# Designs tried in a protein design run: designed miniproteins, single chains, continued (5). Part 48

Each design is a single chain, and the fold is of that chain. pLDDT is the mean over its residues in the fold that is shown.

## One batch from the design tools (miniprotein)

Design m17768
Fold by ESMFold2-Fast:
Structure m17768 (fold): chain A 101 residues (1-101)
Amino acid sequence: MITQSPSSVTAKEGETVTFTVTFSEDVGNKVAWYKQEPGKPRKLLVKDGKVVNVDSRISASGSGTKFSLTIKNLKKEDSATYYFLDKVTGKFSSGTTLTVE
């Protein structure tokens, strides 16, 4: 199981949050980050280390064994569950539920 940290976070508008996944073995760079909002299709945010739709608030870092997604200047619409995908195995992370107040 791919464990993502934290499992949940509550933050205020304007704050910064970071989600992290760590592996014991190198998983390469064929990875993705997704945003899942209730009642909406799952949205691809980052593919293979690149932000899909350029958004200065969103950045991704890491390779091999440690990956992070950072969202700056939080807005209420950022409230969602965020998932990491290992594209080689097709396995999703445990996810992080973000609530922006």
Scores: mean pLDDT 80

Design m17769
Fold by ESMFold2-Fast:
Structure m17769 (fold): chain A 87 residues (1-87)
Amino acid sequence: MTEEEKEKAIEELVKAGYSEEFARYVVKAGVAFEEGKYEEAKEYLEKALALEPDNYQALFGLGVVYRKLGKYELAEEYIAKGREAKA
């Protein structure tokens, strides 16, 4: 993802009602995930959740990242937390 594409994605998340700091972490996590850097994606999603602990999108994202890391029990836990937060 180019720097311009990252800034556009951040702007779209901010327009959706998220803080800029949260949006930056989510976009960085998405870029790291696309590049196969799952540990880095995990760290950015953990930082996003520190800002919004019950954010269902970040909880689901962390679940998907844990699945890619082979941590299936943690993946199921975070996916379940995301479902509860969304409901």
Scores: mean pLDDT 82

Design m17770
Fold by ESMFold2-Fast:
Structure m17770 (fold): chain A 55 residues (1-55)
Amino acid sequence: MTIEELVARLQRELDELVKELKKDFKENGEASPETIEKLKRVAELFRELDRALAA
């Protein structure tokens, strides 16, 4: 996977995550389990990007 592809994927995932977080907090005052799982996946993508940039 190229750094450019990884950054583009991360940007799309982050945009969607922010929208879901805003909706969850507006409706329930807390993040849903599905949103938490998406947050963990985004954190993993950041970890992959950090490793790619360190190489």
Scores: mean pLDDT 79

Design m17771
Fold by ESMFold2-Fast:
Structure m17771 (fold): chain A 61 residues (1-61)
Amino acid sequence: MKGDIVEAVKDFTAVFPDELSIKKGERLRVLEVYPNGFLKVESLATGAVGIVPGSYVEKIG
């Protein structure tokens, strides 16, 4: 859901310029939820923004 904090459950390597590379254990804020299962996220550690597959992150709390 938009505004949720999620944690990477596995590494994801960006292939396209709009995607964000993430590492397992990284904390991210969900900015947008797409109907195809992708999320636009912001890294809490770096402030970097990009798209990741929703299956690579899990809601925490």
Scores: mean pLDDT 82

Design m17772
Fold by ESMFold2-Fast:
Structure m17772 (fold): chain A 102 residues (1-102)
Amino acid sequence: SPALQTAVETFLNALENFNLGEANEAGDQLLDLLAEENREEELKDALVEVLEANGIEVPPSLSTPELLSLAIYYIILNPDPNTRKSIYESLKDALDDLLLSL
């Protein structure tokens, strides 16, 4: 979907610029598009994998929007720049894989 590709690009650009407001807005748009395509579980699985690979405990009760907000906060607000970069790169790879599976 061209709309999904644009939403992913907008979201990643907001994360790269450390713009929390734009990242949350773009993340909400991405969630809405994935829900329309019935693909929100693919994003949930990717978010869990990305967070756990970076040593972050993911409670099984967290929703996809809550997991996305958690990832955004770790990428933008984590005091360790290496952890921020690691989570960002892993999330970018996971979102690129989601786009290729279309």
Scores: mean pLDDT 83

Design m17773
Fold by ESMFold2-Fast:
Structure m17773 (fold): chain A 84 residues (1-84)
Amino acid sequence: STLTDPGGGEVYDISSLSEEERERLRALNRLIGRYLNGEQELDEDGKTIFLNEEESKIFGGKKTISVDDLLEEHAKLLSTVKKV
């Protein structure tokens, strides 16, 4: 399995990740892509993303995630995988 970085053309081999980690990383990847394109609904401060029902389930029942936490967790998961 592979994943393309939303901020660049880099492709990662995510086959070493668990099914749960792959689902989480794909969700983070989609959220970051929407955020970078200005397509994501944010709070008044532009710091918090509102999660839909499917995303809330992936993130342990959370209804929101901060942009900082989103970027940090995405970077952490990508640091464990190899570029293709």
Scores: mean pLDDT 80

Design m17774
Fold by ESMFold2-Fast:
Structure m17774 (fold): chain A 55 residues (1-55)
Amino acid sequence: RSIGGGLGAINTLVAAGQLDEAAEQARRMAEVYEQAGDTESAEEMRRYAERVEEL
């Protein structure tokens, strides 16, 4: 699935060491995907947020 701009923003936050903001942004993207009915992409974003929080 194409997640272009959202993933780019999250990756920039991770590279800058802003892990809390990156995790929050990933969770916001998950909510957007869930509301759009894309449960798969929503779950991927939630897992990404968990991974970032464990760093």
Scores: mean pLDDT 75

Design m17775
Fold by ESMFold2-Fast:
Structure m17775 (fold): chain A 63 residues (1-63)
Amino acid sequence: AEELTREGSRRFHAGDYEGAIRAFEEALALDPEHRGAWLGLGMALRAAGRHEEADRAFERAAA
């Protein structure tokens, strides 16, 4: 989970939002309670213009 979350952050900073979304989703498949991965997923979804999905990801990060 940690390695995939780190990969997602790298892809996000490189502007690869689709790759970042995929990496964070894979991290969450291994650890559904990983708050950092939910935050990263929300940021990547927002950057990709997927605002409804981003808001849901941020909600889970806050839980």
Scores: mean pLDDT 83

Design m17776
Fold by ESMFold2-Fast:
Structure m17776 (fold): chain A 81 residues (1-81)
Amino acid sequence: SEEIKKIIITGLKKALELVEAGRYDDALSTLEQLLAIAENDPEVPKELVDILRKTVEGMRTASREEAIELLKKAIDEVEKL
């Protein structure tokens, strides 16, 4: 649904703000919490869960610059669904 997309985009944008502020652990924690909620919500499409999971996994090994690119890409991918 459009409402679910907006919630996920808001969470991704919050994580992006935290990374840009140098708060990487808070950003990763925010995304992990968002992923856990999405995985347990039957209204969240599998495609959105897969994007979130891939983003969380990518961020665990990413530099700050790579994390920013991953988050921007994830936002674009969710918006295109």
Scores: mean pLDDT 86

Design m17777
Fold by ESMFold2-Fast:
Structure m17777 (fold): chain A 68 residues (1-68)
Amino acid sequence: SSQQALQQAQDRGVASMKRILEMAKKGKENIKEGKNSKEDKLNQVFYYALSGELPPDEVARRLLEVQA
């Protein structure tokens, strides 16, 4: 049971990380192409969060704007 719980937690963590990385990859392309739909902007926020190109407070501000 504890081994299954640990494996499930690890699998969930890896899946979440892969999802975030894929969104960031799409965000990078969306910035390059000038796309600006709500989904495109969300993906761009993940790219900026991982790239360090923007300060954390600006990333947070952009995330709130996309969610509004």
Scores: mean pLDDT 80

Design m17778
Fold by ESMFold2-Fast:
Structure m17778 (fold): chain A 67 residues (1-67)
Amino acid sequence: STYARIVGELARRELLELGASEELAEEVAKLIQDGRPLPEELYRRLVEEVGEETAENLRRVAEQLAA
């Protein structure tokens, strides 16, 4: 959906601003845009690179859009 595309792009920008790798930011954005939940391995990488609060927020957003 157009909404999921916008949310994914916003997530990508936020992750890059927080110092996440371009690879991680693109992978998270793609999953959100494709309506997929975050895999546990990707969630752990997010916690390591940007912290638990941001990772949990993005996980919830991805889960909400995965329906």
Scores: mean pLDDT 85

Design m17779
Fold by ESMFold2-Fast:
Structure m17779 (fold): chain A 98 residues (1-98)
Amino acid sequence: MAENEEFRKKVEEESRRIIEEAERMLKELEKLPELEEEEKKKLLEEIEERARRYLEKLKEIIKELLKKNIKMEPRTLALLIAAALQLIGVLFDIELIK
């Protein structure tokens, strides 16, 4: 029980962190029209790399959840889904800009 509670807290903290980072990435994408062409390309590449790194981190969290067979509370699961959707949104916006 105690170990499962600690893991749930880590999942929630990581999910919230990913959501915050995705929100920061979306704000950075809003600055693209103000940038020179070379700066736009660099920013797009940096944001795409960051988004993909967080997506891989999220995949590892999901793998650990499945491996440990931990019953997730609806709130924790909702945060994980929200984090995944936010990262997918960032990657989708980048593909539309490319």
Scores: mean pLDDT 80

Design m17780
Fold by ESMFold2-Fast:
Structure m17780 (fold): chain A 58 residues (1-58)
Amino acid sequence: SKEELEKLLEEIERKTVQLYLQSQDKSLAEEIGERMKKVKNIEEAKELLEEVEKLLAE
């Protein structure tokens, strides 16, 4: 649903901000932001969220 997609995108945004604060990598944060704009469905949003979570776990 649209609401589920919006919640996933909000979670990705929050975690991307956290990643930026920890890494100071503005280029990485901007790349994730651009990828978020291209997300068309829940499956793509979940894949991007998993990638951001893996980066935070490093």
Scores: mean pLDDT 83

Design m17781
Fold by ESMFold2-Fast:
Structure m17781 (fold): chain A 59 residues (1-59)
Amino acid sequence: MKDDLIYAAKQIKKAGEKLGNEEAVKYANEALRYLEEGNIDKALEYLRRAALLVHKAQQ
C-alpha cells in the first residue's frame, strides 16, 4: 500500500513537471514527505490535490 502510494505520488509529480504545473509538483512532494513520515491521511490529501491539478491541466 505505502509503496503503491509512493509510486503514484512520483508519477503525479512527473506529470506536473511535464505540464509546468508548479503547484501540482509542490503537492506531490508534500504527499511524498508525509508518506515518509507514515502520515497516510495527510499524504492522501496532498496526493488528491496534486492529481486534480494534473487532470485539470490535461484538459
Scores: mean pLDDT 82

Design m17782
Fold by ESMFold2-Fast:
Structure m17782 (fold): chain A 55 residues (1-55)
Amino acid sequence: MSAEELLEKGEELARQGKFEEADKMLAEAVIRGGEEGRGEEIAARAQEIAKKYGM
């Protein structure tokens, strides 16, 4: 999965209240984003998702 796909899955899990699974997906998105050369962008978006859902 791409960093984008991992962010989308993480947000969907957070929306469902599955915060442990969401946190895992967002963490993988950040790692993948770094590998794709988008580390800062993906990390910022993961943080915004975490803030939005109180994670």
Scores: mean pLDDT 84

Design m17783
Fold by ESMFold2-Fast:
Structure m17783 (fold): chain A 69 residues (1-69)
Amino acid sequence: MEITQDQANDVLTRLVLEGVISPEQANKIGRLLKTLPEVVTTEQLLELAREAGMSDEQIERLRELLEKY
């Protein structure tokens, strides 16, 4: 499944508001996203989340939110 960078940033904002990730983690992932095309796969976003040091629990919540797209 493909999502836009705007949709990816919306999901990251929701994770911060839910207390799943820190603003610092969201900023790190957002910076890595800017190195990719405007449209990214959900798998690419999950790989960036792993690289940014998200836990397995945080990644599962991210995956659940991405299923809506």
Scores: mean pLDDT 80

Design m17784
Fold by ESMFold2-Fast:
Structure m17784 (fold): chain A 84 residues (1-84)
Amino acid sequence: SIAEALERAAELVAKAKNKEEAVLTISMAEIALAVLLTTEPPHPLVERAFELLLRAREAAEKGDLEKAAELVREAAELVREYEA
């Protein structure tokens, strides 16, 4: 599921060797989640999850990998609720 992919992304961000690796991981998660945004209208949980990924990327770009991983984990929880 996309929620499982986001959970794995959060683990990878937490273990990233540098901010560039974390940003790349989050960008791939954004692409995966964007598939769910093709629904009309987009679901509020999916929209909020995407906003969290954008904030996660910003945190990672600033070098705050702990905050970035936390935000990706929160996005995964919202997507899991959507997929339930």
Scores: mean pLDDT 82

Design m17785
Fold by ESMFold2-Fast:
Structure m17785 (fold): chain A 58 residues (1-58)
Amino acid sequence: MDEAIRKLAERAGTTPEQARAAAEALGASPEAVRKAADHPDAQTGSGAAGALARAAGY
């Protein structure tokens, strides 16, 4: 999970701490975090939170 969190943070232009907080807030599984990190939307302004919400089925 930590590697996926770091990758998500880099793609979203945020810190690993913020990416982890977003994942915890959404109750995202390690698999959902990994999918979010690989999703193109992780590179947009909606960043990690938006990608995680979509991966979690929101």
Scores: mean pLDDT 64

Design m17786
Fold by ESMFold2-Fast:
Structure m17786 (fold): chain A 61 residues (1-61)
Amino acid sequence: SHHEEGLALLAAGHPLEAAGEFARAIEEDPNDAEAWANLGEALEKAGFPAVAAAMRARAAA
């Protein structure tokens, strides 16, 4: 799944590519709170902390 590919990319040190895969997971299921949280982590590691905070807030909603 895109979620699993995102996790593998994040573990490999490719946070921007991981964010892309988590975004695809969210397109398939916008209510997947775990995918929103993981997108936030990936974006923070990629150097976008403000965008990451917004994604994490969406995960908590």
Scores: mean pLDDT 83

Design m17788
Fold by ESMFold2-Fast:
Structure m17788 (fold): chain A 114 residues (1-114)
Amino acid sequence: DPEANVEALRKILEEYLSEIFKELGEIIIEIWERAARRVRGGDAEAFKKALEEAEKENASKIIDAYIKIAEEYKKQGKIDSAIALLERALDIAEEFNDEKSKEKVEKLLEEVKK
């Protein structure tokens, strides 16, 4: 049952990821939930492919989550952590050819590095 698998996965991921990255965790849980719904029969390769497709479809949401967490780290004085998250967001924007997100992240990186 895909819905039962999604519910079980969501509970595990919600507890684990929300401790590390509350806002990013919610986006990742949503992506994995969508991937789990696409997989029938528990094939690991099919799950990986569905995850990659769901990640691509939600790249903009992932980028926005990284930006939001980076801004919070900047407020806390964790500048190196903020830069690392923005650089990861830039990598994702470049991978999925999201020029709008790329420009936004590049501008934020310049502001953080000043």
Scores: mean pLDDT 69

Design m17789
Fold by ESMFold2-Fast:
Structure m17789 (fold): chain A 78 residues (1-78)
Amino acid sequence: VEDKLPKELLERLEELFKEAEPALKEAEAAGDKEKGVELLKELYERTIELLKEYNTELNKKIAEELEEALKKGLEKVK
């Protein structure tokens, strides 16, 4: 099912994660948890927006799971 997603959607998702990964690792190396959370929140929000643009049942489930992961991630920083 996921392999039937538009290539543009998959490419945009890969670009988002690829761009965010170095910044996240830099924040971890610096011990800057607050910056790491901000970067994760932005990445998750952008990913959820992309998934919702294609408005499929699969994309809705993935977006919901990402929203939960973001919420749990924010709780861990507190």
Scores: mean pLDDT 69

Design m17790
Fold by ESMFold2-Fast:
Structure m17790 (fold): chain A 86 residues (1-86)
Amino acid sequence: LEEKKKEAEKALEEAEKKGDYFGQGKALKELGEVYKEQGKYDEALEYYEKAIEAYEKARKAGKETEEALKLEIEVAVEILEIVVLK
């Protein structure tokens, strides 16, 4: 999963450079998934929280509003799964 992590880190850096909040959220969600798969739940939660913040910024900017909301809900479910089930 190091390859997936590197791809997500590069995607995050590129999205940050472009001011693309939606892209930032997607990359942060991917990083959260990588850490969750490694059993690093504290790091996974940190990245998922950052992903939610990025999606909120995308919605406030009026960019990809419906998709950002859908992905934000998916991330919120992932957070609940980690906190409640593990």
Scores: mean pLDDT 80

Design m17791
Fold by ESMFold2-Fast:
Structure m17791 (fold): chain A 69 residues (1-69)
Amino acid sequence: TLNTMIDGYSKLGLLDEARKVFDQMPEPDVFSLNSMLSGYLENGLVDEARVVADQMPDSPFVQKVNELL
């Protein structure tokens, strides 16, 4: 699935590829947003992670982002 590809690319640090897959999704969901958020945080892109977290306020990753701020 596209969500699996985003998660895989994010874990490999290929954030540009993960972003391309995300942009191709007809309906991004909480899982795809969580995968992007996790990728940004793991690569030290805290500002980008905050932008993604703002798009999913009920995400389980909200606390993780807040702990880094």
Scores: mean pLDDT 68

Design m17792
Fold by ESMFold2-Fast:
Structure m17792 (fold): chain A 70 residues (1-70)
Amino acid sequence: SKDAEIHALLAEATRALLAGEPESVVEARVRAAADRLGLSDSERQAILDTARRMADHARENSRQRREQLS
């Protein structure tokens, strides 16, 4: 389904950003995948924006846990 494909793309983009891949490389890969899936430009941008937000939240949660344990 389209939702499952979008979810998989979002998860892959988030993982790549957390692994420290360059944003330009992740963006290019998401663009290629979105084109294959027939997603609009706005849908592609929403996936990228969400992936960045999710990666930022994951990094912040890791920092907060580290501070609480210190």
Scores: mean pLDDT 81

Design m17793
Fold by ESMFold2-Fast:
Structure m17793 (fold): chain A 82 residues (1-82)
Amino acid sequence: MEKGRLLLEAARLIQEAAKLVPEDTRKEVTKLINQALEALAKGDYEKALEFLRKAVEILRKNATSPQALELIERAERLLDEA
């Protein structure tokens, strides 16, 4: 229950960070977020966590703005607590 909230909040932060990166990266990240949200809706928290971690890895390689990096770091902390 707490885990589901952490994952949902991380997904929201990742979605906001995706708006600050190039379109090709944003499309890939959005696909992973949608897969994570589908897994979360099915109660598969482990699979949701895996998709969100992949999204964060992609964002971290492509994000250069301080705002995007801050959102990524906040999402990573939530995923580590989940």
Scores: mean pLDDT 85

Design m17794
Fold by ESMFold2-Fast:
Structure m17794 (fold): chain A 98 residues (1-98)
Amino acid sequence: MSPAEKAIAEAEEEMRRVIREAADAGGEIARTGSEEAAQLLARALAEARARRDETLARSQALLKEDPEAGAEYARRQAEEIRRFVERAVEEARALAAA
């Protein structure tokens, strides 16, 4: 496996892990009875999954032309998705606590 292919695979696993952890938090939020909090997080998770799929498709396309650019794009988008879902979880928890 090339260093670029490995970096993209690591970014994919990171995105998958972050989304899974947020989905687990969503299960707990749903149990609080806050429908607004549950819906906010469900929408954020759907957007994060769409962004993940777009990131992987774009990274694979870039890998064919510029492997280093593909790896850097995947890494950057994984960090953006992490920040996005972490904010969504915190917003949902704040709504559930209100």
Scores: mean pLDDT 86

Design m17795
Fold by ESMFold2-Fast:
Formats: C-alpha cells, sequence, structure tokens
Structure m17795 (fold): chain A 60 residues (1-60)
C-alpha cells in the first residue's frame, strides 16, 4: 500500500487512531521543513504504523 493511499484513508477516517496518525504526519512535515530530518523520518514512520493499525481495525 502506498503512502498516498494511507494519507487518503487517514483524511477520510473519523477513527481516533487515524486522527493521531494525521497529527504525527503533520508534525513530520513541519520537522522536515525545519531541517530536522531524523525527527521527520521518525514521525513519518510512526504515522505510517498508526495508519496501518487504523486500516486493520476498520476491517473489523
Amino acid sequence: MSTEELINFLKSSKSPLAQEGMKLLDEGYKAFMEGRFDEARRLFAQARELALKAYEEAKK
């Protein structure tokens, strides 16, 4: 599954888990724009994990 597909899922989801993923994604973009690349990478990884978990829970 692509990152773009996960972002679109997060934007359309009302799940608290998906909302937390969106928050981390936004913080990651902010860190990247400020030159904090290591922190941005970590935040993007966490956002991806939450997005996958939210997607799996949506299958229930």
Scores: mean pLDDT 76

Design m17797
Fold by ESMFold2-Fast:
Formats: structure tokens, C-alpha cells, sequence
Structure m17797 (fold): chain A 79 residues (1-79)
């Protein structure tokens, strides 16, 4: 599976002002997908951090920064 499209969709929805409950649900689905595909504990921890930031209403810039960190680790695992 691909993780980056799910993260890109989440970022697009944050920028579009999507309801926080919908964003939370999408990040929770992403975390389950990561676990199912055997992502490292480090990636799961970063995804949990992303979920907490969405719940806290952090600005899009903080979410993009964390998303970039997750994508970097995912690329390292799928090489």
C-alpha cells in the first residue's frame, strides 16, 4: 500500500477546513494501515503524534512538518 497519498489527502483536508472529527478518523485509519503493513515503531509513534496534533488543533504548518518526517521514514522502510 501507499502511505503518502493518505497523508497528502489529510493535509489537503486540513487546509480546506475539514471538520476535526473527520481528520481524526482519517489519521486513525492511517495508523491502522501502518500497523497492518508492519511499519516501524518510530513511524507509528510519529503517526500518533500527528493524531494528537490534529486533536489539539495545531496549525497546518506543524502538521506538514510532521507529515514530512513520517514520509521520510516510510521511504527508508520501502526501499
Amino acid sequence: GEFSPELDKLMTEVLAGTEREDLIAEVEELIELLKKQGASPEIIELADELLEKVRAGEPPAELVELRNRINKLLLEEIE
Scores: mean pLDDT 70

Design m17798
Fold by ESMFold2-Fast:
Structure m17798 (fold): chain A 74 residues (1-74)
Amino acid sequence: MEEQLRAEADTLVAVAKQSIEDAEKYLEKGDKQKAIRYVTAALIAASGARYAGRQEEADELVKKAKEILDKIES
C-alpha cells in the first residue's frame, strides 16, 4: 500500500510539473485561457500530491502555479 501511494504521489508531482511548464508556454504565446486551464490542473495535482505525503514538493508547485496566475492577472 505505501509503495503504491508513493508511486501515485510521484505521478501527481510529475503531472503538476508538466502542467506548470505547459501553463508557462501558453502564457508566453498569449493564450491566457489555456494557461489558466493548465495552472488549475497543476493546483489539483499538487493538492493530491500533498495529501499523498509529498507536502514540500507540492507546496513549491503551488507557489509556482500562483506566480503564473499573478502574471495572467497582470
Scores: mean pLDDT 81

Design m17799
Fold by ESMFold2-Fast:
Structure m17799 (fold): chain A 94 residues (1-94)
Amino acid sequence: MEEKARELLEKGRLAYNQGKYDEAIKLFQEAIKLAPEDSEIAAEAYVLLGEVYLKRNEYDKAIEYFQKALEIAPEDSPIYKRAKALLEEVKKRK
């Protein structure tokens, strides 16, 4: 399941880069479903979901997903640092 979740993250990232936000959201949500609970993959998928919603100016959804990533990512991890920085950026744009 982890390898499949990683594959879905990569496909979602490609969709995001192409501006296919609905497809990216679907792929990241599927990655979360297949990822182990509180895993690095789940944390990364939550950050990526937040980034998609931020691009769509859906700030409340972006905040929700960045906070979910912060709940499961270790505080010393790159994922935690990125989620925290993005959360501050969303707050500045409100």
Scores: mean pLDDT 84

Design m17800
Fold by ESMFold2-Fast:
Structure m17800 (fold): chain A 58 residues (1-58)
Amino acid sequence: GPAQKAAEAGIAAAKAGDATAAAVGAYHSSRLAGVKVPLDPRDAEGAEKAAREVLEKA
């Protein structure tokens, strides 16, 4: 669904080193899924972890 697609985009951005796009994807996916996850917008690794948790719960 849209939440999973947003989470996958966030993970891909994190792997590419785009921390801003990764954080946007993680935040958007968490809101769409209604899942509260810890978000660290300061680095790509934190954003990737948040997006992966959305995928596991969505």
Scores: mean pLDDT 73

Design m17801
Fold by ESMFold2-Fast:
Parts: sequence; C-alpha cells; structure tokens
Structure m17801 (fold): chain A 69 residues (1-69)
Amino acid sequence: MEELRKKFEEAVEKAKEAIEKGDFEAVKQYLDELRELYEEAKRRGDEELAKEIEEAINQLTDMGVRAAL
C-alpha cells in the first residue's frame, strides 16, 4: 500500500513539472502511469487511494488543458 502511494505522489509531482515545462509527451506518460496505478488500487480494494488517483488525473488533465489555451 505505501509503495503504491509513493509512486502515486511521485507521478503527480512529475506530471505537474512536465505541465509547467510544456512537455506534453511527458504529461501523457505520467497520466498513463497514474491510470495504471488507479487500476492496481481498484484491484487491491484500496478505494480511498483509487479515488485520490482519479481526482489527481482529473486535476492534471484540467491543468494541461488550461496550459494549452
């Protein structure tokens, strides 16, 4: 559980940095990683972590759209 959360936190931080730099290829890669972590959290029954990952994906996607405006 803790290892999955650490990977989640790291991926979110890296995605935010990529958005700030305008590196949309890196943003896509980190969003794909977050989707994989979401599926793993769901498989393990960690509903709280899965919800947090889903919210982060939505937030990062919104940030990326705003940066592309």
Scores: mean pLDDT 80

Design m17802
Fold by ESMFold2-Fast:
Structure m17802 (fold): chain A 56 residues (1-56)
Amino acid sequence: SELDELIENKTPEEVYEAFLKKHYDEDEREFLEKVMRGELTPEDIEAYIKKKKEKL
């Protein structure tokens, strides 16, 4: 995929940080940073995604 091509010579963190700056506001970025740090359970992540999807 296009994403795989972009990450060929970059760490996941570098690609992820660039994506966050482009697509997410501060609240969403803080949530994703917690995910990256492993501070959230899979259930917490799923609940957040569902909540965001319902608000759209």
Scores: mean pLDDT 62

Design m17803
Fold by ESMFold2-Fast:
Structure m17803 (fold): chain A 88 residues (1-88)
Amino acid sequence: AELDEEIERAGRAARTPKSGLILGLVVGALSGSFTGNPVPIDLRTFAEEARRLGDPEVAEFLERLAKKHPTILVSQADLDALRAALAA
């Protein structure tokens, strides 16, 4: 699928482990494979974070995805792990 190709391309373009973690969370959420409490997240927030980290290609991918999926459901545990990693 074209989405899978875009995900692979964005992953290869990611310049920091932190932007790679953002992509992993979003991809996992879109697959629907999670357990625990679902939390709604605005994808544009993650796009801004990727841009701040200096990964414009990851940010552009997330902005494009947000046009189709402005809000995604993620597990609270995965979100907490991402927030901890981004703060480090």
Scores: mean pLDDT 75

Design m17804
Fold by ESMFold2-Fast:
Structure m17804 (fold): chain A 68 residues (1-68)
Amino acid sequence: MYVNVRISAPEDTDIDRIREIVRKHGGEILSEPSPSDIVARVPLDQLSSLRQDLQRNIPGVTITQVPS
C-alpha cells in the first residue's frame, strides 16, 4: 500500500538531498510545487523510516500525508 506525502523544507535546503532520501525509502517523486517542496508517493511501511531520516538530516522539515 502506498501513501502520498508533501515534504516541506526550510528555504535554504538542498532539494537533491530530499530526493535522495525519498528514493532511498522506495518513494517516487510526483511533483515539486516549489524549490523546497516535494510531493512523493511512498510505501506505507516506509513512511515512519522516511520521516525519521528526513528529520535527522533536514532540521525543520515537515511531512504531511495528503490525499491520493
Scores: mean pLDDT 81

